# Designs tried in a protein design run: designed miniproteins, single chains, continued (3). Part 74

Each design is a single chain, and the fold is of that chain. pLDDT is the mean over its residues in the fold that is shown.

## One batch from the design tools (miniprotein)

Design m10552
Fold by ESMFold2-Fast:
Structure m10552 (fold): chain A 79 residues (1-79)
Amino acid sequence: MDQLREATRQAAYEELAPVLGEERAREVVDEAAAAGGGTDNVREKALAAAPPEKRDEVLAAVDRATERSLAFQRQLDAD
């Protein structure tokens, strides 16, 4: 569980930092983690932190982070 949460946080930070900047991406990821984690919380907080012109980039970044998290979870669920 902790490995999946850490991988999800790292993926979210890496995907959001180019869009929001390192400081804001860290704030978004840390707030989402404090609220219980998960890509849904990251999405909501990232959209709230983003200017309107970057919303599409934020959504794409969250989608990439979600796919990375799902790929990692599939590895953990493998026999």
Scores: mean pLDDT 76

Design m10553
Fold by ESMFold2-Fast:
Structure m10553 (fold): chain A 71 residues (1-71)
Amino acid sequence: MEIDEVEVNRALVLIALAISKRYLEKAGKKDEAEQLHAEVVRRIDELGPELNREKALEIIRWAGERTEKAV
């Protein structure tokens, strides 16, 4: 399968950021959108190239819950 840590990392960043920005910006919550963005970037940077599927899913879930509460 073509599931690499780098590929998972990029997919998670794009998905989390796209969903978070989309919904939070539509809700007019720019401050929370920026906070969410910074938190996601920080966590991915801390995990580095060894981002596990479990941690990756946790990041997606965290971003999803924030966007759902904002909407």
Scores: mean pLDDT 61

Design m10554
Fold by ESMFold2-Fast:
Structure m10554 (fold): chain A 87 residues (1-87)
Amino acid sequence: SAEAEDRAAFLAKLPAHVAAARASMSEKDYPYLDVTAEVQRMAAEGASREEIIKKLEEIIKNGSPEAQKAAQDLLASLTENKEVGIE
């Protein structure tokens, strides 16, 4: 479907976005790179938005403080589209 193709195209561009972000961040942000790479891999394998959210929630629960922060930031970005006013 067109909507699925649009989402796939957006997710396919995520690696380039990650590479650009990596160029502007230091190696101390390695945990952030790890979380982002996992999301990228899941998206490349056709994982749904819900599967990615579930993975991020698991990292928030069990990860290091840096990984938790990165996962919370990514989760907020993914759920922001669902928060239109009240819903």
Scores: mean pLDDT 68

Design m10555
Fold by ESMFold2-Fast:
Structure m10555 (fold): chain A 63 residues (1-63)
Amino acid sequence: MEEEIEDEVLEALALMAYAISKTNSPDDKEGTIKLLQKYLDLAREHGAERAAELVEKLIDEVK
């Protein structure tokens, strides 16, 4: 596999994590933000700009 994680893969993983968190713990905004923050950090580490923008939007929506 390539050494860099693809933007599309990180976007899909972040969306799935967000959907699971909202379904299992809809009232746990802080937990959802913390989970999304991990994906944001990963996206920034790999230069995945599209995934980072998506995760930032998801965090803003949860607030």
Scores: mean pLDDT 76

Design m10556
Fold by ESMFold2-Fast:
Structure m10556 (fold): chain A 67 residues (1-67)
Amino acid sequence: GKLEELQKELVKVKDEDGKISVETARELLRKFGFSEATINRIIEELIDEDGKLDSVELLEAVKKELK
């Protein structure tokens, strides 16, 4: 399903701390069919002080959006 495919992509692109860039997060969310409004909301909610997103938190946010 979409969640399993996203999890597989996150494993490939996450850094050693389990983080991904905003640009990578945007590209993944667009690939999985999310609107720009939803993408911007998720990024704004999850972005850390370094301008990155935690891969686990992103997966959980997407899981919530699919319900």
Scores: mean pLDDT 82

Design m10557
Fold by ESMFold2-Fast:
Structure m10557 (fold): chain A 73 residues (1-73)
Amino acid sequence: MIPTPEEIQKRFLEFYEKALNLSDEERDKLLEQFGKWLKEIYKKHGFSDEEAEENAQLAVERIKEYYEKKKKE
């Protein structure tokens, strides 16, 4: 079953809420799992392996940057 855009959005919001209350170690682990999941989602939507990997990496990297910025208060 290919997730709908609505399901992807819900998953992202759930992830975001959970990640706010996690330790750095737990957050990094969750981000790795999220990146793997997101790559498979892109592949199922017709992206190439290369495109799926790049898009998943960009999404994970932006989330990491956001949390790193919040840590450096």
Scores: mean pLDDT 71

Design m10558
Fold by ESMFold2-Fast:
Structure m10558 (fold): chain A 119 residues (1-119)
Amino acid sequence: SEKQKALEGILKLSRVLLEVIDDPELQREVRNVAFALQQIVDGKIEYLNVEKVLQRALELLKVGAEKSTDPEIRKVLEKAAEDFQKILEKAKAGMPLEEIRNDVIKLLIKTKEELDKIE
C-alpha cells in the first residue's frame, strides 16, 4: 500500500540521516520528526503542528545533505528538502491537511525509491 511504502520511506530516510548526523541532540530530533511523520502518514495530522514538523524535517534534511560525503545521497536529500519546502509553503498558504498528508506520502515514497537506487 502507499501508506506502507511511505512508512518504509520514513525508516530508510531516518536511518540515512542518523548515519550522517553525529550530533546527539540532532539525532534525537531526527527520531522525533520521524515519529511525527509516521503520525501524518497514519492520518493523525490534525493532532500535530504540521508547519513545525515540516520545518524541522526540512532543516534536518539540509544538515544531512551538508554532512553527506556520498554525492548521490546528498542529491536525494537536497531534492527531499526542496520538496518539503514546497509542502511547507502550501501548508502556510492554508492547503487542506488531507492534501498536505498526500503530498508528504508521495514525497516519502519517491525519496525511498531514489535512496534504494544508490544501494
Scores: mean pLDDT 89

Design m10559
Fold by ESMFold2-Fast:
Structure m10559 (fold): chain A 86 residues (1-86)
Amino acid sequence: ATSTLELEGKKELTLNGKTYTVYKMTITKTETETEITYKYVIELESEEQAKALAKEVEAAAKEHGVKVETKVEGNVLTITLTVPKE
C-alpha cells in the first residue's frame, strides 16, 4: 500500500542549532510484505540548506542503523528511508 501526505506553507525547522526554511514537504509511505519505505521530498530555501540537512539525516540514520539514501537537486532534498518489517 502507498500513502502520501503533503504539507505546504513556509515553516522553520531547527535541528542542532541550525534553522532550515521548508516551503513544501511530501511524505510517501510504501509498504510491502518485507519492508516499509518512507520517501520525503523537501523543498528548502536554498541548495546549501538542502545539503546541510542531507548530511544531518545521513549521520542520524547511520547512528541508528537505518538504511537511508539522500538526493539533493537544487533546493529540493529527497530522503528515502527503508525499514525492515520483520
Scores: mean pLDDT 78

Design m10560
Fold by ESMFold2-Fast:
Structure m10560 (fold): chain A 89 residues (1-89)
Amino acid sequence: AARALEEVLEFLERMEKATEEEEKARLVEEGRAMLETERRAAAAFEARFGEEAERLEEELEREGVPEEEKRRRVLELFRRAIAALRAEE
């Protein structure tokens, strides 16, 4: 399950680093091929961590934290999700 999330993150990192036109075109084709992987990653996250994500949302609403802090905590949840799914493999 973790593999799908890792592949999506690796793809996003490559997109950020791409500066050449040929590389950008290549990444667009790879993105199309990864559409099913992206869907599986989202489904796996929701099935395993949906409740934890809802709990985080409730805490963020209650605390009134800034958007920057919200993003930081959401990214931390994603990192934990990948680590947990890896441990379950």
Scores: mean pLDDT 68

Design m10561
Fold by ESMFold2-Fast:
Structure m10561 (fold): chain A 105 residues (1-105)
Amino acid sequence: SPLDEALAEAEKLIKDPRLRAAVRGFAEQMRADGLPDEVIAEVLRAVIEAIKKLRDGEMTFPEALAEAEQKVREILKKHGVSDETIDRVIAAVRALLELARAELE
């Protein structure tokens, strides 16, 4: 599935087991909120790209966070997701990027 492919991409990029578990938990939470696998995959790819740019020194943490939040919000709005659910997903995106930053130090 598109979600399985996005999760496999995340596992290739992310070696830390806590961050891997957090990414899987993030995907399962979006599924629990009723988002289809295709939308979850698109959100995951945006977050993974931000983590990669942060890891590779292409972006500062605030820049990576702002880009991930903007892209995720645009994806979810395009798919008709409620503002309440979008705000919950964005909070989870912030938590994932904070964990990724800690693992890069």
Scores: mean pLDDT 85

Design m10562
Fold by ESMFold2-Fast:
Structure m10562 (fold): chain A 85 residues (1-85)
Amino acid sequence: MEELEELRRAALGWLARYSMEEIRAKLEAQAERGVAEGKLSPEVAQALVDALLAAFEAAAAGDEAALREALERLKEVGERIEAEL
């Protein structure tokens, strides 16, 4: 429950400052940098962006179930990132 609340607060904090389109652009730029620095594969970078965008969309909609699904996807991507480092 703590991790879900942290994800919600982070997402809502970004949504208070940026549109979904701006968030997407920022996340894609960060992912591209990670790939360029050899920290992420392109496949993992895309999965990370997709999972984060799902989390932001769920937080904006107040969809607890979708936010939980996004958190699980983020955990899976996190494990893949750690394995590639």
Scores: mean pLDDT 80

Design m10563
Fold by ESMFold2-Fast:
Structure m10563 (fold): chain A 111 residues (1-111)
Amino acid sequence: MARIESIGVGATVGDDGKTVTIHAFARVAGEPARVRIKIYDKKTGKLIAEGEADVAPGETARISGKLEGVKPGDTIEVEVEAEVLDSGERLRKTFKLTVPAPGVASRAEEL
């Protein structure tokens, strides 16, 4: 049976210093699976991004979306849900994310 081992979040800022992209990751173990990931703004409950990926055991599903109204140095709280579509297994976690400087990637801290 496929299972979610971990979820994580990061962000990148484009060369313009203005376009912020949020990335969510889910690591899967057991069997090959199709994983759906959703990213929510914790304060508003608004869906930021959603996507699906097919993953082999030990691989990481990844989705990305545009993050509006933020700039380098800002902090946001996001809730990430990963679901294995075949089994219905879900893992949901809240993260505090600091928007990085342009040209660097960052990882969020789990809350």
Scores: mean pLDDT 78

Design m10564
Fold by ESMFold2-Fast:
Structure m10564 (fold): chain A 100 residues (1-100)
Amino acid sequence: MPSIEELLEEIEKIAKEIEKYMSPKDKEKLSKLMKEFIELINSPKVSDELKHELALALLDVLKEYLKKIKEAKTEEEKQEILDELIKQLEHAVEVLKEYL
């Protein structure tokens, strides 16, 4: 299994690839949400096992959305996929804040 550091590096790499398809405003939103998510999972209240599980879950979500964006045939479909990704990340951050 990859280390937490390796997972976080892969997460950053995939997020940067997704950003290539985003407007400047959406890039800022994604960057902020990613930073908040990483800060929350690095909380002392989160066990190492839970950090690893949350990092893997985030990586899987990002990989799935990157695949969907690459397979999208229209700019409208790409924007809908990006909007859904941002909504999912906003929800994940709020859920983590509630539990921490």
Scores: mean pLDDT 84

Design m10565
Fold by ESMFold2-Fast:
Structure m10565 (fold): chain A 72 residues (1-72)
Amino acid sequence: SEEKMLERVKEIIQRLKDEHGLTKEQIYKLLEDAKKRSLRELVEKYGRDITMEILKLLSYPKELIDKALEEL
């Protein structure tokens, strides 16, 4: 369901904030960079762990990502 997907999206964003010290603004920038950059460039710039979390996040609909970021 969309509600369960929203909770999973929130969990990924919370990990990026709590475990990796990223702000909402930095997460927005990462999402935009991920659309424009190769996997190699993302790993070189942000590291493997952050890149993997962003790629998981991008597997979800943009609407849910935007909603989760606004609510957190």
Scores: mean pLDDT 85

Design m10566
Fold by ESMFold2-Fast:
Structure m10566 (fold): chain A 74 residues (1-74)
Amino acid sequence: SSLAEELRRLIEELERLVAENPDLPEEVKQQVASLIRLAETILRVLEDNPDNERVRAFAEELKEAMRRLLEELR
């Protein structure tokens, strides 16, 4: 799978987790929403610049941050 596809899946998983857990603290919901917004922005930049090494490196760091958050909330 491409890095962009992995980011899209992580966005969907975080959105689903929040939707399935409405009783999550508001602070946690805000953290998830902020991370999703950042991921959507980087995803657009990645789609426009798929071979840019800096963009890819940042997207990979963001992917790992999203994975860690999913683990913490599960």
Scores: mean pLDDT 85

Design m10567
Fold by ESMFold2-Fast:
Structure m10567 (fold): chain A 68 residues (1-68)
Amino acid sequence: SKDEIKAETLELVRRVQAAFPDHAGLRRLLEEAVEGVEDPNLTKEQLETILAFVRELAARLEALRARA
């Protein structure tokens, strides 16, 4: 459902923000993702696209953190 996609996206955003605070560029991307999933005019497919983007971002950032 759209609500499940929103919930998962918001949870991932929260985790990424907690792991990578004070990064202005990352903050903007995550804010855009939040605005997107809270937009009532977006389709389920568009919401799934935002979730996929946030998942990919989280995975790449976690890989970078693991190497640092």
Scores: mean pLDDT 79

Design m10568
Fold by ESMFold2-Fast:
Structure m10568 (fold): chain A 77 residues (1-77)
Amino acid sequence: VKEEVEKYVKKAQDALKKGDYEEAKKYATKALVLAGVPEDDAEQIANHIVGIAKQKGAETAKKYLEGLAESLLASKE
């Protein structure tokens, strides 16, 4: 499960860097759902990450997503 989450986080980060916000949202949502976030919450968080990329740049959004995914994976038993 950790490898699959990291795979989709990387895909979301690549999409953020390219400015493909629709793909970034889709992959970020997938990563968060796999990390145990309910789908509705995952979609809201993914929208927030895209908002960060638009306002503060892709690098800030990438770091936010990575940190969030790491925190979620660390909280699993």
Scores: mean pLDDT 81

Design m10569
Fold by ESMFold2-Fast:
Structure m10569 (fold): chain A 56 residues (1-56)
Amino acid sequence: MEEIDPARLRRAQVVLGGLMRREGLSVAELRARAPDLAAALQVSRKTLLAALDGLG
């Protein structure tokens, strides 16, 4: 995987933002689940953390 793929980063931001809106989750709560979320979205942990940083 490249260091950060812009398309995958954008996809992760959209999905994570949707989860925050629908489930009422904070960035901190999503960060606590980062390994599970990275696996579910099929992105690197680095990409997922960058997406969360962009949301909070």
Scores: mean pLDDT 77

Design m10570
Fold by ESMFold2-Fast:
Structure m10570 (fold): chain A 67 residues (1-67)
Amino acid sequence: MSEEQRQRILEQAEQDINSRLSPGVRVTVTLEDGVAVARVDSPTGALSREEVDIILEGLRKANEALA
């Protein structure tokens, strides 16, 4: 897989996740040892169950695309 394709997958996952999260909550998707991981910034330091599910779904989809 090309570097460009990997970056596109990560960027798409990040955009999809952030479009579904509450205003002020942001996720950055990065690649660590071939696995997509998320860094979460939340003003309250907490996430709802729905936000956790959105993040996990997005990461799973990204990791399937990276395989």
Scores: mean pLDDT 80

Design m10571
Fold by ESMFold2-Fast:
Structure m10571 (fold): chain A 75 residues (1-75)
Amino acid sequence: SLMDKLRSLLERAKREIARIIESNDDLKKIGREITAVVRRFAEEAKRHGVPERQISIAMAELLAFAVELILEKER
């Protein structure tokens, strides 16, 4: 289903974001690489026919996920 594809893409993007944050100390580099991951995620979801609103919600979820990991790294 489209929702299963969206979930799969979202989990892959989360794994990539976590790896970027874990392997880098340069916050500006982290920001650039996370932005690239989110852009690729959105493009792939669009190609799979996921509705724009669902893609936007998932992008917001990826942003929240990244923020929490960055804040934890700063502790």
Scores: mean pLDDT 87

Design m10572
Fold by ESMFold2-Fast:
Structure m10572 (fold): chain A 74 residues (1-74)
Amino acid sequence: TSDAINALLAQIGKAAKEIREEAEKAVEEGKMTEEEGRKYYQDKTLEAAKKLLAESDLSEDVKAALLAFVERSL
């Protein structure tokens, strides 16, 4: 169970990092404002986390706790 949680958090973290890098690059290239980049990062990371959690075989209580953790980290 803990290994599955750690693997899922690593997948969410990887998605968050890639989304952040895309947002930062878009801001640097003038395609987005810093505010738009932050909103894009938050929205896309939360969407990715929800999808990964829905696809996992973790209990509903664990999924809810992990989603709350991701929301607090944004």
Scores: mean pLDDT 83

Design m10573
Fold by ESMFold2-Fast:
Structure m10573 (fold): chain A 91 residues (1-91)
Amino acid sequence: LTDEQRLEMYESLGRMAKSITELAAKRYEEKGDYKKLSEVYRQGSRIFETLADNVERELPGNPRAEELAKRLREEAEKYRKLSEEYEEKAR
């Protein structure tokens, strides 16, 4: 695979992970199941962390990979924060 193909693959995986996380989150939010909602966001955060680590590891020193990894880590942080907020609401 070329670097361009790897970047496109990670961008696609990120979009898919976001769609899956948000779909699952919406279902539990509609039910008021804050414990499950927190778990969904925690899983989403871990997935984005893994994607960011992998893209930087596979494409070291590539500026586009660094930018993509930064965006993936920002999404992970947003989901981590949401997980913590809903965990608190579940108490």
Scores: mean pLDDT 89

Design m10574
Fold by ESMFold2-Fast:
Structure m10574 (fold): chain A 77 residues (1-77)
Amino acid sequence: MAEELKRLEEENQKILEEMKPLAEKAVETGDKELQIEVAKKVYEIRKEILRKLGAPESELKKLDESYKARIEEIEKE
């Protein structure tokens, strides 16, 4: 279990690192659609990790709420 958690965390970290350049480019260009796409991909990856870790529904709900708030923030800009 601990090794599986570490592996999933490493996979998540690598994908998030790949998303950073796209997120920075989206902000620099003002591309709201790309910003939303990046936020959605990060959300999906984090949700998958939490499911694999057996996180309670309360943690998944917090992630869902954080993602919704982020999308609203991007749309307001």
Scores: mean pLDDT 75

Design m10575
Fold by ESMFold2-Fast:
Structure m10575 (fold): chain A 100 residues (1-100)
Amino acid sequence: MLEKDDEEKNKKVNELILKALKAYEAGDFKTAMEYLLEALLTEMSEISEGLLRIAIGVILLSAPPEAAELLRRAVELVPVDPERARELFMEAAELMEEAL
């Protein structure tokens, strides 16, 4: 049971990471942030968590500094306050859109 559920969860997280990166590349920053938030809210293995951290790092390197700061704060808030995290993800997306 655990092994099969772990594969499905990891597959979902990997798909969400890929969708987030594709949306980000397309300039759809709000959709990208929504996929990142959903991935962070999904229970996952250490390997999938590592891949998610790399994806977030890539976005942080290309994002405007103000948006990058909001994204870092949003990631830290996901395990404690997912509603506030979502708000910060959306604010980061708006700053990314403004920087175009």
Scores: mean pLDDT 78

Design m10576
Fold by ESMFold2-Fast:
Structure m10576 (fold): chain A 105 residues (1-105)
Amino acid sequence: ATFTAEAELVADGEVASFTVTQNAKAGETVTATATVTKLDDAPQDVVLELKVDGAVASVASGHLSAADTEGTLTATVTAPKDATATMTVYVGGGRARVTLTITLT
């Protein structure tokens, strides 16, 4: 299955928007892709974290410099049936975040 979530974040008065997409199926690789877009020239630290049943399984990190307008992070994990997979994108050193949680069937 494919899940898509869109969110708009405000950190330090700046606006960042992102879309999180995930393909998920029990016993197969769960892939999370987050695209972070910033609307000003302030640098932003971005982290994509994947958890399975509350335990951190994968982390991807990146930095958007003043000259960058967007960045993409991808992380993968394998999870069993009925496990809960949680994807969280953090922007601005964790000041703003969005979380998407799914149960694998």
Scores: mean pLDDT 65

Design m10577
Fold by ESMFold2-Fast:
Structure m10577 (fold): chain A 67 residues (1-67)
Amino acid sequence: MTVAEAEERIRAELERVRREEPELLEEAEIVGRALLALFKAEVEGVELDEEEKEAVRKARELVEEQL
């Protein structure tokens, strides 16, 4: 899977959340951003920048808080 394919899959999931569970869209966007950042680091071998690390931390906290 390429970065572009990952972006398309995340976009499709965000559109699904927007249609079915719009109240979760903001949280889904944070999680999607974190997943894309982790995938780019894995595929392209680049280190996460501070904004990407912050998105990953926020996504982890959201998953823990949502029960």
Scores: mean pLDDT 73

Design m10578
Fold by ESMFold2-Fast:
Structure m10578 (fold): chain A 63 residues (1-63)
Amino acid sequence: MIEQLLEEIRKVLEQLRDEALFNQEAAAMGEAYRRIAQKAGLSEEEPDRLGAQYAEEVRARHA
């Protein structure tokens, strides 16, 4: 079940957090969000702001 996999992945990410893995994942997701937003015409080149907001959201989800 996907919920079990997500829980196991979260534990692994928590252990690897010290290696900045979490920040890299948050940055990658922010980049993906930015590309999707631009494609849909929702956002106009706000990569650093979108990345920071998404990083906070990802952090909250993994807490």
Scores: mean pLDDT 62

Design m10579
Fold by ESMFold2-Fast:
Structure m10579 (fold): chain A 105 residues (1-105)
Amino acid sequence: MPSIVELLLEIARLLQEAKANPEKRAELWEKIIELWKQIMELAGVSEEVKEIVLKGLERHLEAIKNGEPLPKATPEEVAAYEELMTRAFELALAEDPTALDKLPQ
């Protein structure tokens, strides 16, 4: 299984590719969701947090596929995203103190 640092770097790469290639945005977002699923397993977040994050990401993907405005995150989704990101970065820094230096600015 890839490290959390490797997963975060791949997400950053896919986000840059989506910005450069809007026609691939839906396909790339599907890959980003699969990488976040792997990060959630590694981070050991609760099942409730996983469900909230995944539903938020899936709604975002549906809007992209339909050419609709991106949905606003709910307060529960924001809280879940913040918990996931905090745990992911803490684990990344514990394994590689220079992990954040490897992410695109």
Scores: mean pLDDT 80

Design m10580
Fold by ESMFold2-Fast:
Structure m10580 (fold): chain A 92 residues (1-92)
Amino acid sequence: MDERARRAVEIAVETLEALGHEELARLLREAGELALEAGRGDLAEKLAEAVMHLLSQGKREEALELVRRVVELLRAGRWEEAERLVEEALAL
């Protein structure tokens, strides 16, 4: 799972960089690394999916806000709240 999650984040970050979403790519990489370090590879994978899902709908600002909040929550050890935000974004 960790290798799969790491690869999913890497692909999403590379895609964002290729599209010119530099800040979003940087934040997603940070959030992904924090989630992986916490043993939450599942959360890292879902976050990458949620970001790409929001961008596919033209919701760039919502994607940025999501990743910023997830980074803050992961730094605070609030993984359950981070997962809830990611799941809510995937439902949009």
Scores: mean pLDDT 85

Design m10581
Fold by ESMFold2-Fast:
Structure m10581 (fold): chain A 57 residues (1-57)
Amino acid sequence: SEAEADIVVRESEEVDEDGRRVRVLDYSLTGPWTDEQGRVLSERLERLVRERERRRR
């Protein structure tokens, strides 16, 4: 949307140095945007991360 620049979330699994499968979350933000739009994007990103953390375990 115009009000929110793009937030792209990609989830992938990698093998860590310990040989374990770990989840990698890659967040990309696309701008330019205003301070207000940046604030909204930051809040949305934090919400997404927080929800993910709560659901993890």
Scores: mean pLDDT 62

Design m10582
Fold by ESMFold2-Fast:
Order: C-alpha cells, then structure tokens, then sequence
Structure m10582 (fold): chain A 97 residues (1-97)
C-alpha cells in the first residue's frame, strides 16, 4: 500500500529531525490529493530543505507549518499574529535568497 509507505517515510523523517510533525501532515494531505509518489518525493525533499533553511534563520518550522495547516482548513482563520509571523518568515526567506 503506497499510502502506508508514505506515512512510514514521513514518520522516519520526523524521528530523524529532518521534518516537523505539522509539515509531515501537510505532505501526507498533498499525497492524498495528488496520489503521485514522484510528486511526493519532490515535495518531501523541498520541505526538508525549507525546514533546514527556516532553522538556520532562527524561525520555528513547526509553528509556521501549523499556521499553513490551519489556514487550509474550512472555517478556520489564522490570527493577525499568525499571519504577521508567516509574512516575516517569507520576507526572511526572500532576503536569504
């Protein structure tokens, strides 16, 4: 079962500290929508790079992934503080590139 392998892979990456739990949930949801292992592998590698980059900048990748997850849910609105935090993270990422 491809879904189980994706779940096990995500759990291993979180356990190794290369991914955050909220980021793993976002990637699992993406896989359920696209059902492409090749898309999943590319998204996973990009997410691991993003987590490392955010940590280098002193940002919290788990907190930022939670903001993204909450924004994607029907009926949920991020707070002004969460939106400001996401905008600051995007600005720092842009400045580092």
Amino acid sequence: AALRRVEERLEEEVRAGRLTPAMAELLLERYRQHQSEEDFERALERAKELVAELRRLGLDPERLARIQRETARAGNKPSEEQLAEAREAEARLAAAR
Scores: mean pLDDT 75

Design m10583
Fold by ESMFold2-Fast:
Structure m10583 (fold): chain A 96 residues (1-96)
Amino acid sequence: MNKVELEVETDREKVTLSVTVEGSDQKGKVIATAEADGNVATAEAELPEKKSTVQIRLTLDAKPGSTVKVTVESDVENVKATLTMEGRPTQTAEAK
């Protein structure tokens, strides 16, 4: 699987993350995992067709000032992931 890693710092005890994943060429499976302070949240989605987009929401408990690490894994060859957290800048990363 191809892997994309994103990080964001939180100022909140409860964190809601939106991960938007774009598949450019293939349909396939996407797994998003968020980790902070020993807490883990995982969600799965499918890209049903070529040039598809899917949004995954993750919620986990974290300590203010902690780094939330988000890992997006896919069997799709080219994956672009965009991470959005309330009150924080949007982050984007791409796996080849």
Scores: mean pLDDT 74

Design m10584
Fold by ESMFold2-Fast:
Structure m10584 (fold): chain A 80 residues (1-80)
Amino acid sequence: MEEKIKELEKQAVKYIENGTPENKKKAKKLIKELIKLGAVQYDEDEKTQEQDIEKGIEQSIELIKNREKLEKLKEELELE
């Protein structure tokens, strides 16, 4: 069980890191499966759970996108 949870977490992170709409949908499915397996504590109703997952994924994608943008700026400035 622990190995399966770790594998699902790793896959979810990988999909979030790629940031495409299709990968975002796959990440949502994996996060729901992790909640079902008890890897994530979640006591809210199904509708609130859906909304929180969507919000969390959006925030994670935005953070990754901002990090990539900062790395690109550093590359552009390394010769200045």
Scores: mean pLDDT 67

Design m10585
Fold by ESMFold2-Fast:
Structure m10585 (fold): chain A 60 residues (1-60)
Amino acid sequence: GALELAQKAGEALKAEDLAAAQEYLAQIRTHLAQSSGAERSLALAAAGETERYLRSHGLA
């Protein structure tokens, strides 16, 4: 779910694992198509954080 993906994305960012962060961003984006309410809001926040991190490294 969105919470699990957000947690995994956060761990990837802490580990500076850019490949894992990109993979979780893709999964979060897929989850957004099927999410509503609080889950969608959480997924959007996680996607934004991950995208900002990747952009700071020239990847997004």
Scores: mean pLDDT 77

Design m10586
Fold by ESMFold2-Fast:
Structure m10586 (fold): chain A 92 residues (1-92)
Amino acid sequence: SEKDKAYAEFLASLGGLAALIDKIKDEKLQKKLKSLVKELLDAVMAEDFELAKKTANEIKELILNSDESESLKNDLLAQVNKVLEAIDRLEE
């Protein structure tokens, strides 16, 4: 159940990202990021890890280019990196 553990860690990291996205006050950015989180989950469920990593990096780019506070950006980026690490563990 190493695969089950890796999947549980992925879901936990994705849930953490979703919770941080709810702190974003820009409604357009929040909606876009929520849509990308769904696409990322769907890609992982389909075992399309290339698409999952591409989607996570798109989330990262949108966060970096946003007008959100530096503190919230740092928290969001740290959480996206945890999601990327969890995807890498699933791909192994």
Scores: mean pLDDT 89

